# Designed miniproteins, single chains, continued (3), part 83

Each design is a single chain, and the fold is of that chain. pLDDT is the mean over its residues in the fold that is shown.

## One batch from the design tools (miniprotein)

Design m11069
Fold by ESMFold2-Fast:
Structure m11069 (fold): chain A 64 residues (1-64)
Amino acid sequence: MMSVEEKIKEMIELAKQIKNPLESTKELARAIAVATDLFLGDPEAEKRAEEELERVKKRLEEEK
């Protein structure tokens, strides 16, 4: 649980750093979706958080 929460917080912070507002909004929406899945008790939420966190990192690299 704590690990998933930390990953979601990291996704939000990285999404805020995305300069393209459309892409930033998409990644924020994905972070919210993962948080919702965690709240609803989805056992796959942690795996999804890992996948989405990696995607946000790649998106930030593409902006540099």
Scores: mean pLDDT 76

Design m11070
Fold by ESMFold2-Fast:
Structure m11070 (fold): chain A 59 residues (1-59)
Amino acid sequence: AAAEAAAGQHEEDVLLNKTDEILKRIDEALARTEDPEFQENLELAKEFVKKMSEKLKKK
């Protein structure tokens, strides 16, 4: 598929934007969810995404 990213986008920038959006949605879900089981799973997912973001930033 042809994806035209205007406004000075970079591959790394696109991935960083996606990881930021995912982290934002996890934070929103954590704020809305009161179930401890679901919160634990969201915290694990957040840690995983955070590690991914750090790897992308290092390169």
Scores: mean pLDDT 71

Design m11071
Fold by ESMFold2-Fast:
Structure m11071 (fold): chain A 69 residues (1-69)
Amino acid sequence: SHMVLRLAEASAYFLAGVVYKLLGDYEKAKEYFEKALEILETADPADPEAAAEREAVEEELKEVEEKLK
């Protein structure tokens, strides 16, 4: 389904955000984490895999936002 492909896209954005975070590019890391969250927010709230990934992305985004202060 389109949703399965979109969740794969969210995972790709999440991985890109992690890579940019490791490179110290917190602005780009934030951009990619926000793109991942945008897709994950369209998922069924009862989907445990989407919920777990959303939580992981939100934790990473909070760390990156702290680095940008």
Scores: mean pLDDT 82

Design m11072
Fold by ESMFold2-Fast:
Structure m11072 (fold): chain A 78 residues (1-78)
Amino acid sequence: KKEEAMKLIVEANKAKDAGDYETAAQLYEQAAKLFEEVGDYSLAANAYRMAAEFYRQLGDEEKAEEWEKKAIDFAKKS
């Protein structure tokens, strides 16, 4: 569960370094949801913030705003 989320972060970082922002955004989003599920709000906030950043780079402002809001909310819970 938490280990799976951490693996997704590693894969997201590799996608980011390769310039594959779509895959990076999706992997950060998946990791954030897993961290949220296990109650690790600090890691969930960081992963949602990364997902928002890459959705913004892709021009998906709706998803960027949605995940930014979740990142702020969970950062306050941690």
Scores: mean pLDDT 83

Design m11073
Fold by ESMFold2-Fast:
Structure m11073 (fold): chain A 64 residues (1-64)
Amino acid sequence: MKQVEELIKMLSDSDPETRQLAALKLGVIGDERAIEPLEKVRKDPSMPQDVRDAADKAIAMIRS
């Protein structure tokens, strides 16, 4: 299933709600391939705070 790749692509979506949902779903799936894309989102100051917070939570979920 290409779900992880599709969710990583959605982290760059024009809709911030889609980006936030993608980050949280990647956290639930727990695939370590998502860590680097999520770190990019978390460190991007142009991203809305809600999206950056979702990325941070997702990384914590994957690493637990």
Scores: mean pLDDT 81

Design m11074
Fold by ESMFold2-Fast:
Structure m11074 (fold): chain A 99 residues (1-99)
Amino acid sequence: SAVDEALDRAIEHVKKAIEAVKKGNYDEAIRHVDEALRAVGQALDLARKEGLPDEVIELLTRAMDHLVRARQALRDGNYDEAIKHLEEAIKALEEARKL
């Protein structure tokens, strides 16, 4: 589905963001977080429009909050905090993808 495709894009970009942070490529990491945020936003809008279960909406909203916090942490130079938020975002997205 279009939601599943958006989720798969979001998951891929979060994985690339984590890899970029670990390599010290912080600008690349921020670009991947921005792409993940766009994909999660699309998935959330589609999920709401299609009347998907509240559990999906809650997981996508949780993922978006963690991605916003990860982006802020990257900008502030708090790279360990950024990784924690990115890992929490991917968990929420993978749980949503399984539903």
Scores: mean pLDDT 92

Design m11075
Fold by ESMFold2-Fast:
Structure m11075 (fold): chain A 55 residues (1-55)
Amino acid sequence: SMEEEIEELIKKLLEAAKNKDVETEKAILQRATETLSQEELDELFERLKEAVEKE
């Protein structure tokens, strides 16, 4: 489902951020902008912010 895809993207983005892998972060974000709608992108960024704040 799209929710599962967003969850997978969040996991990958958090892993890349932890490793300071800027190139991987850019690649993931680029793919997200190409595959997700604006509403889905907003959901992705909202959930990513929550995940970062919980750490």
Scores: mean pLDDT 78

Design m11076
Fold by ESMFold2-Fast:
Structure m11076 (fold): chain A 65 residues (1-65)
Amino acid sequence: MADAVIAEARRLVKEGKPEEAARLLQSAIDAFERMAKLTSGEEAKQYRDDAERLRAVAKELGAPV
């Protein structure tokens, strides 16, 4: 799931839509952080890791979230 969001965000930036990319990344980060709180153990860790990966991509693309 995170890989698909990253690909779409990169595509939006390439198309000159950085604000849409930032909104997509923020929505996905919020969703993964929420899922991490609703689960436990390894699944919760995976959601947190995906959220941090999306934050790193947002920083790379210059899209503050």
Scores: mean pLDDT 81

Design m11077
Fold by ESMFold2-Fast:
Structure m11077 (fold): chain A 58 residues (1-58)
Amino acid sequence: GDAELERIAAGVKAALEALFGLRPTLEQARQGVLEGLRRYGPNAGAAGLLQGALSVVE
């Protein structure tokens, strides 16, 4: 995988755990990043990527 995507996915995983008490896998967080990019495009930002992750892990 792309090392940058893995780094972003790890950050999103940590944010989901800290802010929402969720326990996603790194792969679920990675799929959430991809879903955020699909829904909101390349300028999704942290909020768009987090919303994408919530749609995958809930």
Scores: mean pLDDT 77

Design m11079
Fold by ESMFold2-Fast:
Structure m11079 (fold): chain A 116 residues (1-116)
Amino acid sequence: DPAAEAQRLLDEIQKRGEKALEELRAVNPDLPDDEIDALRSAMKNPGTAPEVYAILEQRVLAARYGRLDEPVEVDIPQELADAMAAGDPEALRKAIQLTDENVARRRAEMEAELAK
């Protein structure tokens, strides 16, 4: 059932996003409540949930590596975002894959910087 699969993937990414938000709060306790509320609202939208998750994970990495001043960039094609908003489970799966790849790449970049 494509609709059930899309909901399952959305529930999974939202759960991962809440965990990332808790980790972000732990490494950045001065994070404003307004910003937290905005991030949670964006996580509830299937068209933005994977992007918000990747932003949260990259912000956690930046905070842990002392790079809070660096911009966080996540590139999810608009066509993919539109398909996710329409409830396409394959689009959600592809977006989650792209966000996992972006987070892994950013982690590798931060670890390489520590080697300097």
Scores: mean pLDDT 77

Design m11080
Fold by ESMFold2-Fast:
Structure m11080 (fold): chain A 60 residues (1-60)
Amino acid sequence: MEEEEAERKKLRETIKKNASPVFKEAIDLSDAIARGDTEKVERWQRRAEARARGEPLPPE
């Protein structure tokens, strides 16, 4: 796994150099899911729901 993750990290960093802030957040979400970091996943979900309701989310 570590060998595959090292290669994925390299690709991820390359993408981030050309990615928008929103896309960078999507990459962080993917990493949070892999780690089981519910806090980051919930933050992303709350942002999506806030957009639907027209409410802004605080920076976390």
Scores: mean pLDDT 67

Design m11081
Fold by ESMFold2-Fast:
Structure m11081 (fold): chain A 67 residues (1-67)
Amino acid sequence: MTPEQLVQAAVDALRAAGLDDEADRLEELARQGAPASELLRRAAEALEKAGYDGLAKRLRELADAYE
């Protein structure tokens, strides 16, 4: 999976959770050249704060595997 595909999966997870503002922020950081691992960790933190612990864990596992 490419870095872009991982970031898109994180954006999709945030939008599915109703976190559209967080998803928009993640897309903007990606356009600014933020590393995929950082973006995945940011998405995981946002999902965890919103109570989506399973999705947060999945994104952290993807970030660790990508690093």
Scores: mean pLDDT 79

Design m11082
Fold by ESMFold2-Fast:
Structure m11082 (fold): chain A 107 residues (1-107)
Amino acid sequence: SEEDELLVEAANKIIEEYNKVLEAIRSGKPDDEVLKEIEEAVKKMLEIAREFAARVTSPQAKARLRALFRGALDGILDEMRRHGLSPETIERVEKLREEALAELDAL
């Protein structure tokens, strides 16, 4: 369906930003530089979610888009914990996740 095609397109764009964040986490860059790249990627993923939420009509398609975005944010936090980023940096990204999910739920 057209909505399935839109969700695949949204997924591919979100995965692209997600992969950039994973590279940043794995790079051994300082926590402040990694945090900046996460903040930028989360903004872009939220812009993608907003664009595609406007183009999908069904509540089910919007729910799938929200689940995809939540999955990406959860994956970022899991990778940060795995790579031993500081508790303070992790807490900042947990707050960013809460703020981003609140904006997503308003779509």
Scores: mean pLDDT 87

Design m11083
Fold by ESMFold2-Fast:
Structure m11083 (fold): chain A 66 residues (1-66)
Amino acid sequence: RIASLATALAIEAIGLAIDEGVDLEVPFPESVEEVERLAERIAETLPEESVARLRPLAEEIRRLLS
């Protein structure tokens, strides 16, 4: 389930980065720690509206990490 959420987060982040014209190099996350780092880079790199779209996935992943 975490792997499915990580996949969805990575795909949506890449799509939004391309749409916003942002150069976001997103390696496909292979671990829980990499998923968390991806969520941090999204928050720092993308505009707030794009981050808001991804926030539910990121929060679900963080919740499962607890």
Scores: mean pLDDT 64

Design m11084
Fold by ESMFold2-Fast:
Structure m11084 (fold): chain A 89 residues (1-89)
Amino acid sequence: SGEELAEEVRRATEEASRKEKEGDIPGAVGGALRAIGAGTEAALLLKTGKLSKEEAEYVAKVAEEAAKEAEGELGRLGALGAAKNVRAG
């Protein structure tokens, strides 16, 4: 669902920021890529009619909020990438 994808973007962004703060750059990159992946999944589901435009907009807004709240650069980039990918679908 859109709520599940939005929650994955939030969790992945928070993990990326936490890992970056801990100096675990590979872990932070992994978190950022998972956030981007969730945004890509939302775009694909929107295109295939399995997600509504309202649900996709919710995912994009949660991703934008996660980017504003991100404590690390990799977390921010992951969340921004998620938002961009949702809107590109």
Scores: mean pLDDT 87

Design m11085
Fold by ESMFold2-Fast:
Structure m11085 (fold): chain A 55 residues (1-55)
Amino acid sequence: MKLSPEQKAELAVTTLLALGYSQAELAARYGVARSALTRPFSRADLARIAESMAK
C-alpha cells in the first residue's frame, strides 16, 4: 500500500459514497463537515478522516 493517509481517506470516502452511504452519515462518522465530502477534498479534512479511520 503506497498511498498517503490523505489519499487513502479520499479513496475510502469516494468508494463509500459510490456504495450508497450518505454524506451526512459519513460526515457524522468522521467528525467532519458535510462540505468536506462534497467539495474537492482539502488536505486538512482528509487528514482528519484518515485519523478517524485509523481508530
Scores: mean pLDDT 73

Design m11086
Fold by ESMFold2-Fast:
Structure m11086 (fold): chain A 55 residues (1-55)
Amino acid sequence: MKYLEEIKKLLSDPKTKPFVEKALLETYSESGSPEALEETYKKALDKAKEMYKKS
């Protein structure tokens, strides 16, 4: 899964880790469906990138 691999890479970087963790929590609170995992990870990545750009 390409989005999951990118998330793992960002989680290994201490500079981006807190933004990715926050984005994942927000995305899970919005979607709730485990069958849409790849789409959930894509949305979390988009949110994390926006949060990282703002900081």
Scores: mean pLDDT 71

Design m11087
Fold by ESMFold2-Fast:
Structure m11087 (fold): chain A 87 residues (1-87)
Amino acid sequence: SSRAEGLRELGRVFLEIKLRMQLEGKITEEFKEKAKKRIVAALEKMGLSPETIAKVQAVWDAMDTNDPKSIEAALAEIGDLILADLA
């Protein structure tokens, strides 16, 4: 299903973020922009509301790419927003 495809892609993007943080301690602004597009597309495939997708984008945009704690906090908040929409 498109929902399962969206969830799988979201998982892949989150894994790439975690690997980049583990290896480099940061993500690049170029990767942040590309990852945002993949996250939005994944959430749309999962059938999340436009309101939730907008909130996820705001959290992602506010994230400090040079601060691992900022990245971890953003991923946690995004996860909570997704789970709230799906509940």
Scores: mean pLDDT 89

Design m11088
Fold by ESMFold2-Fast:
Structure m11088 (fold): chain A 66 residues (1-66)
Amino acid sequence: SKVFSAEEIAQGLLQVASLFPELPQDAAGLAALPDARLRRLLTRAFGYEPSDEEVAAVRRALAALA
């Protein structure tokens, strides 16, 4: 679903990371994750099945927050 903006999803991932110590705790660390890892994180955390374009958009938004 494309209901949320990439910036909103990126901010949500930062909140999720604060609750899971196994994840990178900052936007730069999250933005550096491989596509497969970021895709798994989005699916696991939000029940969201991202497209390749959505993964790229979230990575760009995370980089902007870094």
Scores: mean pLDDT 76

Design m11089
Fold by ESMFold2-Fast:
Structure m11089 (fold): chain A 94 residues (1-94)
Amino acid sequence: AAAVAPPADLKPGDVVVREAPDGTLHIFVYLTKDMTDEEVEKALEKLREALAAHADRPISVTFAVPASDMNPKGLEGIQRLLAERDAREAARAA
């Protein structure tokens, strides 16, 4: 897969979609420990919408913060959304 650079000016709560030349979508998620639960839930809803809008395309999700600064609730939410997407892909392949 082609590498895609993250946006230079990412802020807490941002969910940004970038398309690679090979057609893979790279979604950059910026979720920090200092975010409120409401801000994390809003960012996860943006990610959920982006995943649903591009259900037929290969997607790579990148955490745009160091693991030490990553919001634990945000990380759990992202992992859940990716697992739901993987389950849908498996169901369509069957």
Scores: mean pLDDT 76

Design m11090
Fold by ESMFold2-Fast:
Structure m11090 (fold): chain A 66 residues (1-66)
Amino acid sequence: ATLEEAKKLFEEGLKYFKEKKYEKALEYFEKALALLKQLPKSEEVEKLILEVEIYIGLVHIILGLK
């Protein structure tokens, strides 16, 4: 349940990222990351965390955030 929720939030973030709605994309990526950090440690969870963090970093660069 929670992993599927995090994945859906990440997919929504990607949708907004592709639309160049970076602030909204960031909100969804941060929500996905918060859920993922509450899940039991697994390779799937760790891989998704890395992907979400990469996109958060890209948004920060695009928005001029540090």
Scores: mean pLDDT 84

Design m11091
Fold by ESMFold2-Fast:
Structure m11091 (fold): chain A 60 residues (1-60)
Amino acid sequence: MEEELEKLAEKIINDLKYRKEKGTLSDFDISYYRSFIDGLEKENPELAEKAKEKFDEILK
């Protein structure tokens, strides 16, 4: 379960990074990824914290 969540989080972060690089990142996409991270925090707070750090880095 944890390995699956880590892979999913990595895929989500990579997709976010790709969309930002292409200039296609929308407010809807940002809201979607934030919701994902909030949901992840309930299952694995440590993984959610790492995902938030990556998310914030990408949005700079």
Scores: mean pLDDT 77

Design m11092
Fold by ESMFold2-Fast:
Structure m11092 (fold): chain A 107 residues (1-107)
Amino acid sequence: MAISPEELVKRYEKLVAENPSATNYLLLGRAYYKLGKYDEAIKWYEKAIELDPNYVGAHVGLGKAYLKKGEYEKAIEYFQKALSIDPDNEVAKEYLEEAKKKLEEAR
């Protein structure tokens, strides 16, 4: 059962304040992403990779947030980084192809 994005943000802000970890930063970033607050999502995903540079989920999150902002080149770079860490990541593969398609359509 899914909880609302607003409830997720409130919950994970408390978790981050009490226990700052790469996982909790990723969860807070994902909650902001679901709210459409992509700049805040990016901030927390960047904090997650500062603690764990090989955190595939944070690189995928950055790619998705940049894709939503129309920054297709940056989105591609982060999905490629995710795939360099985990070559079998289907989510990163799918979004990489979407980002490439969007880049070709925009230019």
Scores: mean pLDDT 87

Design m11093
Fold by ESMFold2-Fast:
Structure m11093 (fold): chain A 57 residues (1-57)
Amino acid sequence: MNALPPLSPVAREKAAELRRLSELLSERIAKGEITVSDALKELRKARERAREELRRL
């Protein structure tokens, strides 16, 4: 899609979950458990999974 449609309540909830995930990943980076690149990869996977979930469901 070239333009972003208005977000539904469900989409906003998914966005909040991704924000919380990013915070958890930042803590793991601080602990040296993962790298920043790994954290970004995890966030990308989570976003793709959320999109697929919304399309399938």
Scores: mean pLDDT 73

Design m11094
Fold by ESMFold2-Fast:
Structure m11094 (fold): chain A 73 residues (1-73)
Amino acid sequence: DVLHVVVGASPAGVTRAMNAAVNSGKKVSVTIRGTPADRARAEGAVAAFRAVADKLSEVVLELEGEPPRTVIG
């Protein structure tokens, strides 16, 4: 069973997704949504998610005007 979470490309959104990955007891699929201006922040968050990659099914970036991109999985 995989828990699916959708978060904004913000510090609060990243913290929420990390808490789900660490505390849910399930594999987590994360979708990070934002604008192109959020790209550097969202991609920086991927480094933090790599530290808990064993708890993740996938991480997908969905930035406005761009195709969804799987960055972990």
Scores: mean pLDDT 79

Design m11095
Fold by ESMFold2-Fast:
Structure m11095 (fold): chain A 77 residues (1-77)
Amino acid sequence: RKEELIERLLRMLRALGASEAELEEARELLEKEETERLEEMLRRAVESARRVLEAAPEGRATPEQVEAARRVLAAAE
């Protein structure tokens, strides 16, 4: 379970353009986190991405924010 959360978070970082070196460092940091913290991080990232997409039709999100949000949601699934 913790490994699945780490893989989802790393997929999100890769989708946002993180380098392989950054992903390796992130993996080591995430391995040290508690499972509950990893779940909270993933949940907040998904919620933030959804809010950006909901705000886009109202003109309250930039094209860059919308693209980042789409990549986060795709990687989290």
Scores: mean pLDDT 76

Design m11096
Fold by ESMFold2-Fast:
Structure m11096 (fold): chain A 57 residues (1-57)
Amino acid sequence: SLEERQEQVLKALEAFAGAPLSYRDIARVMGVSQAAVSRAVRALIEAGRLAPPAAYP
């Protein structure tokens, strides 16, 4: 479940890369909370699957 959410967030971030979207906007598109998006992004960065400068903020 958590791993599936991380995959979904990663795909959403890649699809919307360069778009002026906030975590709130991504959360609304995915049907999850903003906090869930923030946690997933941080977990992906810590796992080395997302680079901080290339990620959302």
Scores: mean pLDDT 66

Design m11097
Fold by ESMFold2-Fast:
Structure m11097 (fold): chain A 82 residues (1-82)
Amino acid sequence: IIDSAIKSLENAILAIEKGRYDLAIKYLEAAKNAVKQSDLTEEVKEKILEQIDKAIEAIKRGDSKTAIEHVKKAIELLKEAK
């Protein structure tokens, strides 16, 4: 499940870089669902979900740079939790 979340987040970065914002949001929502289903502690889940939500909001306002930064932070938190 954690590997699935990381892959979805990496795919979201590629979608953002290509201007495919609808696809990027779908990958971010898939990552949120994978995180919620994981065996991570609630505190770690909350931190990761916050980063993903901030990425979605950045996409909605057209801030692709900030969106990618938040997705990368979510990936980092997931890798640290492994």
Scores: mean pLDDT 85

Design m11098
Fold by ESMFold2-Fast:
Structure m11098 (fold): chain A 92 residues (1-92)
Amino acid sequence: SALDALRAQAATLPPREALLLLIEAAEKAIREKDYEMAMGLLDQAILLARSQKTKRGLQIDELLIEAGKAIKEKDYEKALEYLEKARELIEG
């Protein structure tokens, strides 16, 4: 329900704001050790980044994929570093 609520909220926002919402929520989920939630939020953010069909969207997609790999490898510090890089790229 919380994941579905965040997806619904993201769908009402412009792509930039939606990506920031999903990434910030994923960072929070990692800090709270809710890795299933974090992976679900990353999947949604990856789909959104790809849908933009831009060079920036592809770069964000790559960073989010690497964050997901880091979560699967239980390297949560590295996952947070990739999410921070994605946020910096979105914010400018």
Scores: mean pLDDT 87

Design m11099
Fold by ESMFold2-Fast:
Structure m11099 (fold): chain A 106 residues (1-106)
Amino acid sequence: SSAERWAMAMEFAKEMGVPVLFVLADPSLLDDPEVMDKIIEANKYVLEGKYEKAVEIFEELTEEYPDNAWLWYRLSETYYLLGKPELAEEYFAKAQALDPSLVRSD
């Protein structure tokens, strides 16, 4: 269940010493443990300042799940942190086209 997935992610976030919000940004991905593991790893790279490695993972996830607005949003945020604002704006526009409720947080 989603509650069991969320509980596992909470325990993992606690064990890894990272905020749960960086682990579970998109509830639609909770039912795939491989996707969750990749999101956890990518968010850990972002927290460590390893933005290029985080981009690699989010690019893979957006190729696999091209209709998931939150993955495009995460890719956009990571490109902004990497110092590529033009790519960040391009991918944010993609995310916002899929989910108009998304707003820029930076």
Scores: mean pLDDT 71

Design m11100
Fold by ESMFold2-Fast:
Structure m11100 (fold): chain A 88 residues (1-88)
Amino acid sequence: MSPEVREALLLEQEATLYLMKATIAKKAGDLEEAKKYYEEAIKKLEEAIEKLRAALPTASERDRAIAERAIRSAEEAKKLLEEEVKEL
């Protein structure tokens, strides 16, 4: 994979770690802490989407397929997390 696509996938991993922290805080009843971690996860997903979109014009066919799938997955995850934040 191109370095740009790899970096974006690392940002998605960081988003997953924040989501785990948000879930733990929510289960503990700390809704303010949970909201903070959900917002950090959303921010990391936005950064990943931007990097993936920027990589598309110069990506190989295989990297393009990976990036397009990752963008779709990240956009759906972001939408779900934005709804979670509204319900907190």
Scores: mean pLDDT 86

Design m11101
Fold by ESMFold2-Fast:
Parts: C-alpha cells; sequence; structure tokens
Structure m11101 (fold): chain A 64 residues (1-64)
C-alpha cells in the first residue's frame, strides 16, 4: 500500500533530524557554556520535531 511510501519519507526525514541532533550533541559536549546553552536549545527543538515524526510513523504503521 501507499502507506509504506509515506513511512519511508518520514523515516528519511527522521534520519536527517537524528543526524543533526547527534552533530549538535557532539558540539555541545565540547562547547563553552554560552555556546552549549544555545546548542541545547536547538537540540530541544529538533527533538520535538523528531517526536512528532515518530508518532506519525507509528500511526501509519497501525494502518498496515
Amino acid sequence: EEISKKIKELVDKLKEINARIQQLMAEARQADPETRARLVEEIQKLYDEAVKLTKEIVELSKKS
């Protein structure tokens, strides 16, 4: 069904967001306190987006 196509698109987006989160986490770990605070805020926003995408993937999986 077309559901598998939709899931793949969402998984690809989630993969990209996760890669960005990993990059920012590594940067934050080595950053000065000021820079770290900024990076943590950006990571939190990306986490929110990842959570939304994950929920959408789960809901689509329920329909298969």
Scores: mean pLDDT 82

Design m11102
Fold by ESMFold2-Fast:
Structure m11102 (fold): chain A 66 residues (1-66)
Amino acid sequence: GEAVKLAAIHEGEELLAKAKEDPSVSEEQIEELERLIKEIREAKTEEEVINLAHRLHDLGVELGLS
């Protein structure tokens, strides 16, 4: 539902803020985070949101932000 989508967007925005403050994170990696957040915002089903949120979380871990 909407709550799951809002939670995923919030998590993405927090990761993006951390990435922008981290000099080891590249502009390309920041762009990928922004792309995933956009895809979550545009997602029409809860299943799509959950799948994108998992990818966002995995990327955050890979970047050392979580």
Scores: mean pLDDT 83

Design m11103
Fold by ESMFold2-Fast:
Structure m11103 (fold): chain A 72 residues (1-72)
Amino acid sequence: SDEEIENRLAEAYILALEGRDEEALALLRQLAKEFPGNPLLVESLRRLAAALEKQGRPELAAEVRRLADENE
């Protein structure tokens, strides 16, 4: 559901802000596996990657962007 995707994306962002990058990425990979090809997830992952880039987290942003590209 859209609500489940949004809630778990918010959780991943909080984990990233806490410096728990491996846990954030693991949650995002699980979400991508559960919702393959979902347009809302792909769009949200791209927005998350942009937010992480602005936060000075380029390595995590690149991994999130890769997940978005692979799920399009």
Scores: mean pLDDT 84

Design m11104
Fold by ESMFold2-Fast:
Structure m11104 (fold): chain A 68 residues (1-68)
Amino acid sequence: MLSTEELIEKMKQAAKEGVEAANKLKDPAAKQRALDLIRRLVEHEARKLGLSEEQRKELLEFVEKLIA
């Protein structure tokens, strides 16, 4: 079983890889849809895993910084 800290790190790594892959898409509309999907998946998975409000906020802020 992964610790909460290890889960957050794995989710950050997965989000980073997802954003990098989305940035390689040539169609701007496809890129935007991929980025929106990454945001939704991170939020959904964080809630499903029972992460605290503070931990979910950290993950979402990390994703937004990757996208911005």
Scores: mean pLDDT 80

Design m11105
Fold by ESMFold2-Fast:
Structure m11105 (fold): chain A 101 residues (1-101)
Amino acid sequence: AAVRERLAEGLARYGIELLSLRVLSDDTLELVTETAAGQRVTLTLDFAAGEADVDAPADLSESLVVVTYDAAENTVRVYVIDAATGTPTLVETVAKADLLA
């Protein structure tokens, strides 16, 4: 889908590969990414609960992908956080409906 392609391109600019984007339910999204060093991060976002869960290696030495949900705008923002500086960079903003389609 076009959204997956846009996210993959945006993350690739930071050396991060989008391995999967899965709709687990009407209100739950799973994002799996991999750094150039082969470190995998799994993000699970529950839109109904407004919760995000992150499964990342304790020794993650490269950039971390973080996802936030804005319920007022029905939008998801995808950030890359630089591991050395802790600075978040906005990669993409996507409508919830486009992610769950």
Scores: mean pLDDT 74

